Designed miniproteins, single chains, continued (4). Designs and how they scored, part 41

Each design is a single chain, and the fold is of that chain. pLDDT is the mean over its residues in the fold that is shown.

## One batch from the design tools (miniprotein)

Design m13491
Fold by ESMFold2-Fast:
Structure m13491 (fold): chain A 99 residues (1-99)
Amino acid sequence: GAEEAARAALEAGRAALEAGKASTGKGSLIAEIGSGLGYIGAGVARSTGSAEAAAAGAEAAAKGAKEAAKISGTEEAKKAAKKAEEAAERARRAAEEAA
């Protein structure tokens, strides 16, 4: 439900921050924006019960992390992006199961 989706969105947000730290300049900024959207999605899900908000936020975090990994090319950013993607998939699954 919404709590499972919110937890996954927080994991996606944290992974996006890891990707940002492993990146510089534009990559870091994009990952940080994605991370913020993941945290916002988790907060909205917990406040309103909307698992969809958490899933959307987690997907934004994963997109930011993947873009940062593409820009930076570092192994650390690539691993963080994979973690963010897996967390976003868990958030989406939780939202689908809640529907």
Scores: mean pLDDT 86

Design m13492
Fold by ESMFold2-Fast:
Structure m13492 (fold): chain A 88 residues (1-88)
Amino acid sequence: DRQAQLEQQAREAVLLHAQELLEAAKLKLEQAKAGRLFTDKEIETMEQTLAEMRQIAKDNPEAQKLIAEAEELFKEAIKISEELRKKK
């Protein structure tokens, strides 16, 4: 079934993007733990990317789970960076 194959490919593409987002979130958390301060523009970019991915993954529960994990990591990274800024 051609339609079923296209739907599967679309789900796999969304899942791949969600996995890439999770890896980006892990990197941002490592950067924050290393003492990196994020700019307001970088924080806005993280929030915008999360919002766009949630919209794309609205019908994909597995991708939504990965996006939720990425959101938690981005929030932790931003929190660490902002706490470091407050101590200066």
Scores: mean pLDDT 83

Design m13493
Fold by ESMFold2-Fast:
Structure m13493 (fold): chain A 80 residues (1-80)
Amino acid sequence: MEELIEKLKSKDKGEVLKAAQEIAERNDPELFEKVEEALSKIKDPETIKAIIDILRQSGDPEAIEFAKKLEEKYKELLEK
């Protein structure tokens, strides 16, 4: 869990994408809460967009709902 959060803070887009994919695959509500906290500190539009896109592509209802929550929370950041 913590390792995935560290990868989200990476400046390597490949590591960020891998972390986002693992987050979607785990579909763990506790992990989603940790991800939301990490994104509130990172505030990087590219990282947030990558996570939202991967969560939506997962096909899992809980992951899709989490993606919607992130999109609403960061709407102003993502539309700039």
Scores: mean pLDDT 77

Design m13494
Fold by ESMFold2-Fast:
Parts: C-alpha cells; structure tokens; sequence
Structure m13494 (fold): chain A 58 residues (1-58)
C-alpha cells in the first residue's frame, strides 16, 4: 500500500488498542505513530488525527 495507507492502518490499530486498554504504554505507541506520520508529507493528515486522539487521553 501507499505510505498513507500504511500509516492509516497502523494509527487505526493503535487507536482501537488505546480505546480498549486505556494504558499509558498504548498512549505512547499512538504518540509515536502520530509523530512518525507527521514527519511524512504523504501521511501528515493521519498523524494529525492520531495526535488528536492522544490529546483526548492526556
């Protein structure tokens, strides 16, 4: 898949995991995905949406 598709799938998986567990470890994993995606111009939108989910769990 495209870089967008790869990051979108990864972000969705980590968001679902965080919603299920609420753990600090899963919050950090989602933050890492958001940070990586935001550094990629093709996946910046995915990173921004993932970061919004992180902020909700601070």
Amino acid sequence: GSEYGRFARRAREEIERLKKTGSEEDLQRLYDVADEAMKNPLAKEVGEKAREEVEKFK
Scores: mean pLDDT 78

Design m13495
Fold by ESMFold2-Fast:
Structure m13495 (fold): chain A 73 residues (1-73)
Amino acid sequence: MEEKKKEAEKLREQGHIAAENGDLDTAIEYYEKAKELLGDDDWQTWFELSVLYEVKGDKEKAEEYRKKAQEAK
């Protein structure tokens, strides 16, 4: 579990950098990989995905991930 947390943190960092550069698709890919490692326990990854999908215009996915983030808190 500790190894997966470290890998997920690295993936989130990569996603954050991609988002700062305006590369939303790459940011989403990194955060989705982090989500796969941590599952529903990582509300921060769910929240970041909701924001990225909202910016991309995917309201349905943004709302879905926002609800998941609230449930994981």
Scores: mean pLDDT 77

Design m13496
Fold by ESMFold2-Fast:
Structure m13496 (fold): chain A 76 residues (1-76)
Amino acid sequence: GEEARRRALEEAEAARRAAETEELSVEEAVGLALRAIGAETEDMLASGAKEAHPEVREAARRAVEAALAAADRAGA
């Protein structure tokens, strides 16, 4: 269980870092947001599908927010 949570955290953090790099197109930013959401979903399944681990949810939220901000800038 712990390994899956660690992987989800690493995936979410990698997505956030990539989004913050400022070199993303709109399509790439959306892809990273979807990847971060996927990591959160995998953690929920590993936790018995009742609730996601708080740190994974927070990391995924930050990654999604960073990706959306990058998409807004690229799409303008």
Scores: mean pLDDT 70

Design m13497
Fold by ESMFold2-Fast:
Structure m13497 (fold): chain A 62 residues (1-62)
Amino acid sequence: GVAQAEARGDAALAKLAELGKELSKLPRQEQIDLIMATWHLDREDAEAVVEGALSAAKAAEK
């Protein structure tokens, strides 16, 4: 196998940034609830995804 982690990381960060930009239009509670409903995650996992997405979106907005 080849090292694919970096390429996947870049693609995942780009998608998280786009998701975070859309989520930033909603209140925090709705952001978490949307991720929980869409990806069938526990609240703690959904909160981690929301945090990552918002951080990625903020980094991309420079």
Scores: mean pLDDT 73

Design m13498
Fold by ESMFold2-Fast:
Structure m13498 (fold): chain A 70 residues (1-70)
Amino acid sequence: MAKLLRLAAERARAGDLEAAEVALAVLITVSRKEGDEELAKMAQEALDAVAAGDAEKAAELALEAAEFAE
């Protein structure tokens, strides 16, 4: 989980918001399936930042979610 969140952050920083969106959507689905609603919520906040076009905020939120997942 944390590794994929860090990958999403790296993609967002590289300007690949489409790849970041896909990674975050997968993470939200997996987190909900595992019953980790708090991690799913954090990943959703990062995805909302991607949807807003805020790459820096998306990367920051994804990294915060990665630290929580460790």
Scores: mean pLDDT 82

Design m13499
Fold by ESMFold2-Fast:
Structure m13499 (fold): chain A 60 residues (1-60)
Amino acid sequence: MTDEELREKLKSLTPEERQKVMDAMRDAMEAALKAGLTPEEAYRVGREVAQKKLEEILKS
């Protein structure tokens, strides 16, 4: 999923669903940074988690 596709799909979510995606992304990025990953690596991990969470919400 591209950044543009992710942004479009996020717009289709409720505020509560969007918050769940953002919280999951933030938690994953913070965990990655604490594990010693770079900010770029942490962003990639967070983005992957955000995509998975978004897909789970859209399937329900």
Scores: mean pLDDT 81

Design m13500
Fold by ESMFold2-Fast:
Structure m13500 (fold): chain A 75 residues (1-75)
Amino acid sequence: SMEEKLKKIEEEREELLRRMNEVAAEEERLLAEAKRNPEDEEVKRRYWEARHETARLVLEAMKLLIEAKALKKEL
């Protein structure tokens, strides 16, 4: 049913938000490290990778939100 699909999407969003929080914390830690060691190219690279991963997860969360809203309209 649409209700079962909505519940599954909401569960997937909850797991995704938990992962987003973990990656965001790592991004902030790496940013602080890069500010202390601005010549450390490896730390800057890792920060940028974490930043890109955060952006990717945000887009995925937005897709699930749009899908959930569409299902709620058809309910």
Scores: mean pLDDT 83

Design m13501
Fold by ESMFold2-Fast:
Structure m13501 (fold): chain A 68 residues (1-68)
Amino acid sequence: MVDEREVQKAIVLIAAGVAIATSKTPEAREKVRELADRKLAEIDRRPMSTEEVQAAVREIFKAADEAE
């Protein structure tokens, strides 16, 4: 069996990893890392809904795109 939180954390980590790998600036990578850490902490408090997980993935990629 798999813990729902573990699956959600894996999704966030995969999204963050892709965003970091495609980022060209240290600032973008740091922003993605900080956001991912925050989302992982939220999941540790309670499982997210499917919509919240999708929103977290979108926020991670948006943060990478918007970083200077």
Scores: mean pLDDT 79

Design m13502
Fold by ESMFold2-Fast:
Structure m13502 (fold): chain A 68 residues (1-68)
Amino acid sequence: SAEEEAARAELEALKREAEEALRQGDYDTAISLVERARELALEHGWEEEAASLEQALDILRGIKALKE
């Protein structure tokens, strides 16, 4: 559907914005963007994408904890 296609595009945009935030060392922004991406995946029932984003979120939070 058009709604699913738009949601997929938003998911990809959020992932790329998170990568940009990481390049700038902005872990808080990256974590926020990945959380939004995961919520979007869950809203649409994309279980594999949501699981991958959850794993990425755990990694990002771990990296932030080590740097603080």
Scores: mean pLDDT 86

Design m13503
Fold by ESMFold2-Fast:
Structure m13503 (fold): chain A 77 residues (1-77)
Amino acid sequence: SERQKILDRTIKRLDEIFEKYKPSLSKEQQEEIERLKKEAIDALTRLVNAGQLSAEQVEEAGKQIVEILEAEIERLK
């Protein structure tokens, strides 16, 4: 339950970041960022479902994914 709440919060934050920066990105860049976002969410979801991560580890992984996505968007500008 707590791990699922952290995962859901991470997904929401990634969606908010993508929508915020979408107008400053080309169509090709939007597609690449959306692909990276999907892959990161799928990977984290699999780890949560497999029970391999504690709630603290899910929170840290989510934070790292957000930071990586923001860095990738900044690099594309």
Scores: mean pLDDT 84

Design m13504
Fold by ESMFold2-Fast:
Structure m13504 (fold): chain A 115 residues (1-115)
Amino acid sequence: AAAHFVAAQAAFEAGRYLLAVAHAALGAAESLEGEPVELQARTAASIAAMFRDMAAQTPDPRARELLERAAELAAEAAARLAELAAVDPERAREVARETAEGLRRLAEEARRAAE
């Protein structure tokens, strides 16, 4: 996760906004899957905030659209994970995996758009 976030920051600073989206989404997916169930809701909320901040700062309309979609996906996951973590940890893990898969698909979309 850390390597992808470092790459995202470098790409963003270089004006390569779609590449920054791809790396940020991959780092977010790894972070969400790697966290213990009790931390997944907070991790998803932090990821949503990161994507919203990136969307506010990007001048690229395609990158902004993808970051807004990533933020919504992570925000929805944060709400669901907060409800499920203590009562249905297996369903919480499934939500985290589904969200990570969605983020990886979004990363691939961003990488293709950068070409």
Scores: mean pLDDT 87

Design m13505
Fold by ESMFold2-Fast:
Structure m13505 (fold): chain A 80 residues (1-80)
Amino acid sequence: SVIEELNRLAAQGLAALNAKDFESFKRIGLEYVDLVAKHFPEMLPGVKQMLRHLKEKYPEAAEVLDEVIDYLEKKEEELK
């Protein structure tokens, strides 16, 4: 199930953030964004807001979160 895969990726991404494994977080975050863009593109604005909230909670991860947000915004533009 795509929903089960998204839930798995979200859990793994959060675990990577808590472990300060920003390389794994970026990989997981980009995969999550790709999967959302493919199956649930209307959810992309909500995912972007969640990533912005994570920047407030994890300021040390701001750079990698910005990279994932930039990738998501590129996907939003490609879907227009």
Scores: mean pLDDT 88

Design m13506
Fold by ESMFold2-Fast:
Structure m13506 (fold): chain A 78 residues (1-78)
Amino acid sequence: MEISEEELKKLSVEEGLKKIAELYNGAVLPRSANEWVLLLPKSADLEKLEKLLALLGMEIKEVREHGDLLAVTVRRKE
């Protein structure tokens, strides 16, 4: 399933992260005021994810394996 760049740019960070999580059949959890954790399948395309996050003004801080999932910590770009 594709997401429109135009649609994603119009969303708040929280709304955009929820849309991205839905696209990957994953979940999003708040960690702090400027950080969230995306729980995604290990098959997730991280290059495409990074491009989608950039549209929200976000970046990947760290990626950790968590069993059969990836825990991707994302934050606002400074």
Scores: mean pLDDT 78

Design m13507
Fold by ESMFold2-Fast:
Structure m13507 (fold): chain A 69 residues (1-69)
Amino acid sequence: MIEELEEQYKKAAEEANKGDEEALKEAIRLTVQGELLKAKEANKDLKALYEKVEEEAKKLNLKVEELLK
């Protein structure tokens, strides 16, 4: 799963490097998703935290977009 996200991130980053704004946005989203999956795999006790953080990550992604403005 993380490997799939990393592959998607690579493609998005490559397209973003060509000036695709949507690809840049996708790369940021995939980065946040990858970080969450890494945290989940690192600690099995993070199951409940992962579910909560998954919802928060959606807001965090919007927050990151605000910071970039």
Scores: mean pLDDT 62

Design m13508
Fold by ESMFold2-Fast:
Structure m13508 (fold): chain A 59 residues (1-59)
Amino acid sequence: MTPTELLEEMLKKGVDPEEIAKKLYEFVKENNPEADDEKTKKALEALAKDIEKKKEEKE
């Protein structure tokens, strides 16, 4: 499962965006333990907002 797929699945289930960000962060760190923490968090927050916007935009 990719981080994007995990994010989409959690959004479908109505999981709180903050909780989604936490779970995605844990997922990324588990698979990439050397990843930069701040960059990872920022990227995941941006991804979560981007996917939310795309879902609203999509007909």
Scores: mean pLDDT 70

Design m13509
Fold by ESMFold2-Fast:
Structure m13509 (fold): chain A 61 residues (1-61)
Amino acid sequence: SAEEALEEARKLYQESKNPGARAVAGAGIRDAEDLLKAGYSPEEVRETAERGIEGAKKAEK
């Protein structure tokens, strides 16, 4: 769900020690929250949060 994806992104943001990964996760969270506030579909919010998660995981490597 969108809420689960946002929670995973927030956990990555809080727990990551890599500044680049934290920045990517933080951006993804903000973008997804902005979409949610603007009334976009749960699917679009989830996809946006998931892109942030994947980007953060890629930045960790």
Scores: mean pLDDT 80

Design m13510
Fold by ESMFold2-Fast:
Structure m13510 (fold): chain A 75 residues (1-75)
Amino acid sequence: MKESRIEELKKQAEEHIARAREALDRGDVKTALAHLQRARELAQELKSLGATEEADEILKRVDEVLQRVAAQLEA
């Protein structure tokens, strides 16, 4: 059903965000960016299913981790 698919996508996105944070803690920016890209893709799927609030929460968390990536790439 639609609701179980939304829960599954949200869980997968949250897992990718967690793995991105773990990768950044190790200085692995490339792996972190790959997980953030996947989380963003899952958030777009959530929006297509009408789960806009859940998608916006995921995208906000992705943006927070991306800001940390940018800080690590500062000259």
Scores: mean pLDDT 84

Design m13511
Fold by ESMFold2-Fast:
Structure m13511 (fold): chain A 81 residues (1-81)
Amino acid sequence: LTPEQAAEAEVAIHIIKGAVSLNAAKRYLKQGNIEEAKKAYEDAVKHFEEAARIAEQAGLSDTARVAREGADEAKKNLEKL
């Protein structure tokens, strides 16, 4: 892998982990499990923010934007809990 390909792969992994955690949080909320939902939203924020950081450093502006949108969604939902 080139450094650029490695960065793209790492960003993709963090975006996937963020999305998985975000979906898990929404599922926990439907079940009434607020504490697990909070943890899952916090996990989603961490992964999306890390994806955005790596994407910005690699010059992947569109990917960074998508990652920030994911982080913002998770943060908005976390603030409501």
Scores: mean pLDDT 88

Design m13512
Fold by ESMFold2-Fast:
Structure m13512 (fold): chain A 61 residues (1-61)
Amino acid sequence: AELEEKAKKEIENLNKEAQEKQQEALKLGPEKAKEALKLSEKALEEIQNLTEEVRSEKARS
């Protein structure tokens, strides 16, 4: 419960950060947009890892 709530909040924050950075990158131009896209991909990977960790902990119990 505690771990799951923390992970969910972190996932939500990562999603919001990724979206905001993508929008900012569109204003800065194509080179910066590519950098922001790579950063967003890393955030999505972290979100997936956190989600899987939560599920793995449930399965172990």
Scores: mean pLDDT 73

Design m13513
Fold by ESMFold2-Fast:
Structure m13513 (fold): chain A 59 residues (1-59)
Amino acid sequence: MEDAKAVAKGLVEAGETERLLAGARAAVEQGDLEGVEGAVEGARSVGNEELAEEIEKLL
């Protein structure tokens, strides 16, 4: 959902990449694939391709 992407983008812009990664891991454990996808899209939208790749590796 768009909310997950917006939250992820805000966290990357604030420099809270560790919090975003922790949230993505929790989403994987809960089976929330939409949350993980939103985190990847959020990271990419701000140009952080390395973070997006790390989140994708959790899948």
Scores: mean pLDDT 73

Design m13514
Fold by ESMFold2-Fast:
Structure m13514 (fold): chain A 58 residues (1-58)
Amino acid sequence: MEEQKAKEEARKEVMKIDKEASEKNAQLLAAGDVEAAMKVGQEAYEKGVEIMKEAAEK
């Protein structure tokens, strides 16, 4: 029974991904690459959703 640990790890991974994506997004915006910044944000969000969904199944 690893459900509790899986949920905690999933939350930590999502928060880490969101933080790293925010840092990359800010750097890309500073460089004037708005499209790349938006893509980084979208990919991080979708990845986080998938991680949480899979953790809920496991």
Scores: mean pLDDT 78

Design m13515
Fold by ESMFold2-Fast:
Structure m13515 (fold): chain A 61 residues (1-61)
Amino acid sequence: VEKLKELIEKYMEALKKGDLETAKKLQEELVNEAKRLGIVEPSLSNGQAFFAAVLYVQKQE
């Protein structure tokens, strides 16, 4: 969960800076980590998997 939170925070920072290349890499890392942990289905698109991972992290109070 902590690793997912860190990746989300870095992704948001990259977006604020307009660094789309770094943001894309961080989104891919977040999606890969979430799929590895079994939080999201491997068949989900990157966008769907990213959204599901964010919701999962929010649920982990």
Scores: mean pLDDT 76

Design m13516
Fold by ESMFold2-Fast:
Structure m13516 (fold): chain A 92 residues (1-92)
Amino acid sequence: SSVEDLEPLEKEIEELAKKIEEAIKNEDVEEAEKYAKELLEKVKELLEEKVRKGEISEEEAEEMLELAKKTLEKAIEAAKIGAEAVAALAAA
């Protein structure tokens, strides 16, 4: 099974996704951005391997990576707004 060859990358991606979610919940934008960059690197590696195995096209891989990047950027932006709102309330 080709899935077995990718299991370590899939586990790393799952772990990083959980860390991003936790950082967002804690309004730790810097930690969320750090893990998001690491997640996107691992997603790119996973997608490149799937293209190499003929499971998806290069075009599909590029579209999936772009969607993941935009989704993470929006989630981090929302977390940043939340952190700024909390800071403003604490300063009042």
Scores: mean pLDDT 76

Design m13517
Fold by ESMFold2-Fast:
Structure m13517 (fold): chain A 57 residues (1-57)
Amino acid sequence: SMLEMAEGLEKAVEAGDAEKARELLEEAGVDTTGLSDEEILKKAREQAERMRATVAA
């Protein structure tokens, strides 16, 4: 579910786990090719916030 994906992304960001964040972002349809670990974690945080907003709306 979208909520489960958001929670997974949030946990990866909290852990600083760029590899897991990348995997979850790609499952969500986000292209992570060529991004640094910092950009991956930033994008994961933004995606999680967007997903939470979508579920709440």
Scores: mean pLDDT 81

Design m13518
Fold by ESMFold2-Fast:
Structure m13518 (fold): chain A 57 residues (1-57)
Amino acid sequence: MLAEALRDLIASRPDQLSLKKGELVEVLERLPGGLVRVRSLTTGKEGIVPETFLREV
């Protein structure tokens, strides 16, 4: 499932992914606590982001 970053996000931990507003990601897994594991379509990198920062497209 594709999603779009609603705002810039800077990773504060090694398991998190930095995103720019408007960046498209593939949602790989939904995690407890409102977190999702995603892959950036721009960079190919994977990481964890809060689901509230994403909108499904």
Scores: mean pLDDT 83

Design m13519
Fold by ESMFold2-Fast:
Structure m13519 (fold): chain A 65 residues (1-65)
Amino acid sequence: SALDTAAALLARYAGLSAERARATARTMASLDEAGQRTVVGMLKREGGMSDAEAEELLAALRAAS
């Protein structure tokens, strides 16, 4: 699912367990598009996520919304 895709990316870049990554993905998916773009931008800047990976995460969060 889109939520599982977002959770997998968050586990990879935020160092979260699968359970915590799913909870975080749900929280991020509950944000509006501007909020989602802001948190993905922070993960790209702070977590070393590539542009392609940031686009994938944002797309997954939008699909899970």
Scores: mean pLDDT 81

Design m13520
Fold by ESMFold2-Fast:
Structure m13520 (fold): chain A 75 residues (1-75)
Amino acid sequence: MSEEHYRLSLQHLDRADALLAAAPGDVEARNEAGIHYVKALHHYRLLDPEYRAEFDARLRERGITDAQLAAIHAN
């Protein structure tokens, strides 16, 4: 179960990264990337704490701020 959600989380994260890389500074692309991060976090919340810590680190590596993580997590 957790492995499937982890894989889906990574797929959405990769899509978000691709959007941000293709159109830096584009508000629409950033908003769409944000939606993918929310979808990634939906699957992430179904993971064991170990996978969640790993995923959180990967989001930070990709430039997601603590404020953005807090806002998305609060959803």
Scores: mean pLDDT 71

Design m13521
Fold by ESMFold2-Fast:
Structure m13521 (fold): chain A 80 residues (1-80)
Amino acid sequence: SVEEKLKEVEREGAIAETVLGILRAAQSFLEDLLAKETDPERKAQIERDLAQTRQDIAGVEARLAELNEEKSKLEEELKK
């Protein structure tokens, strides 16, 4: 049913939001670590980890946008 699909989308959205929070905390940690690092090789490694984290964040944000669009469509279907 539309109601079951809405509940599933909401559950997936909650999981994605939790993952996004974890990734943003990791980004903040890596940015702070990069600001304090003086070794060029360690800086390069942190920059690579930060780039990967930003890519992962973008992926989760894109998924959340898809879920929000699906939720809106399902909510409109519930209006008849």
Scores: mean pLDDT 88

Design m13522
Fold by ESMFold2-Fast:
Structure m13522 (fold): chain A 61 residues (1-61)
Amino acid sequence: SDVEEAKRLILKGSTYANRGDYDKAIEYYEKAIELAKDSNPTLAEAGEKLLEQVKKEKEES
């Protein structure tokens, strides 16, 4: 399902963020948000918060 795919993409994005690969993390989070936004708004919101955090981390690094 789109929800399960979005969860997988969030986990993948978090893995890249933890490695310092912020550009890939951003890409995966944006894909997850797009998949989740219509079917699971709560998951999309969680993805948006992760996206905001990783963008901030990229600017601070």
Scores: mean pLDDT 86

Design m13523
Fold by ESMFold2-Fast:
Structure m13523 (fold): chain A 55 residues (1-55)
Amino acid sequence: SLRDQLLEFAKQHGLRLSEALIERAVAIAEAHPELFDPSLPELVNLGRVLEAARA
């Protein structure tokens, strides 16, 4: 799931993600498909969604 991918991304990059931030990131990804660029690696797109969730 996207949530599991976000948790793995956070662990690989030493990021601290709260449950609320993860839920917000998932909601933003579902509401804003334009944040996903198919020309970019999945990992980069996950980072973009997390940055949007922090805004």
Scores: mean pLDDT 74

Design m13524
Fold by ESMFold2-Fast:
Structure m13524 (fold): chain A 65 residues (1-65)
Amino acid sequence: SALERLREALRAAGVPEELIERILEAMRRGDGEEFERLATEVYLLTDDPALAELMGRLARELGVI
């Protein structure tokens, strides 16, 4: 699923499990505002534009943003 692909990518990038679960919950709820805040936190922690692009793409696939 898109959520499991995102979980695997975030975990591989070293994102803390607590933050991963918050992101996945925001996506399950369709909470685009919370997703954008958490995605910003991930970007600040990882400085990974490819991960940022993947997150945005999967959120669009799920209709979150």
Scores: mean pLDDT 84

Design m13525
Fold by ESMFold2-Fast:
Structure m13525 (fold): chain A 66 residues (1-66)
Amino acid sequence: MELTDEQVEKLEKALQKLKVKPGDIVTVEELAKAAGISKATASKILNILEEKGILEKTPKGYKLLS
């Protein structure tokens, strides 16, 4: 599944607000709040990025790889 341009824009703004850098962990709840989207949408976005190798799923959340 591909991300829409709108979802990418919201994701970029959310990462800026959270000041996320490579090695940081983002939870579904933090992304949903920062991006102004539902937890269900945030979970789908994080799963897509994990499938593409951008994020790694950990017990604490999703770790940004770069």
Scores: mean pLDDT 75

Design m13526
Fold by ESMFold2-Fast:
Structure m13526 (fold): chain A 97 residues (1-97)
Amino acid sequence: SEDSLRSLREKIKYLENKETPEELMARAQYHLGLAQLLVLTSSDPDALEEARKHAQLAIESAQKALRLETNPKMQRVAESLIKQAQQLLALVDQRLG
């Protein structure tokens, strides 16, 4: 819904300058969630382009978290999120042509 999209955008804005592994992973999760919701709720090219940008930002944030993280379980979570975001990017690219 529009309220869910607004909530995710506000959470991302709050985290935009946060650089701990936990904050970077939270930011990555919110970017991925927003990208997924946009793909699920819209076929609008503008929404798909926004989804592409958020999926890319999810990858970047998770990669930063992965470089700082020493816990193997959290490294696996970051790697899983990166794979999910990459799959979403491929799907969005296919829909945009």
Scores: mean pLDDT 87

Design m13527
Fold by ESMFold2-Fast:
Structure m13527 (fold): chain A 55 residues (1-55)
Amino acid sequence: DEEEQRRLAEEQRERVLAEARELLAEDPNISPEELARRLGISPEVARRLIERLRA
């Protein structure tokens, strides 16, 4: 159902954000490509996450 899909997407987003914060704390100069590889996401999504977390 759409509610279940929304809940799972929200949980996945929260986990990815938490992991991205940990990785950025470990290496503030991590590249979007390296972050994407570690998190299993696209480099475009990783680039947006880096910008948002540094804002």
Scores: mean pLDDT 75

Design m13528
Fold by ESMFold2-Fast:
Structure m13528 (fold): chain A 68 residues (1-68)
Amino acid sequence: MSFKEEVLEAAERYIERAEELGDEELAERLRKIKEQIENAKTSSELHEQVGELAELQAELDRLEKEAK
């Protein structure tokens, strides 16, 4: 798979996890980042969105720990 495809699959998994937690705000933010990754036409744009995705992933991990 390309790097972009791998990142999009990761984003989809994070969206599913956020939805399972019932955090619609986080799920919506993740969906927006996934859309921006899909629409990225340059490596620079892709890397910027990957950074945003990593921040949201860290927030998701924190929320999952609190839910348990």
Scores: mean pLDDT 80

Design m13529
Fold by ESMFold2-Fast:
Structure m13529 (fold): chain A 80 residues (1-80)
Amino acid sequence: GAKREEAIELYNEGLRLFCLGRYDEALPKFQQALEIYRALGDKEGEAKSLGGIAACLQALGREDEAEEARQQAKAIREKL
């Protein structure tokens, strides 16, 4: 549906910005994708978005927050 397509586009934009080194801009894109995937009950999309959030937070030096996001993604993937 339209919301899943929106989440995919946000996730892909996050990846594009991350590859450009624009971590501060990539982070909110992954966070927006996460919220949509959570609303849809899409656990794979939720885990992917948390992975993007963790990568951005690590690149920004926010290691404790990055580790929290990594653990959330891991917990979801272990139940898939």
Scores: mean pLDDT 90

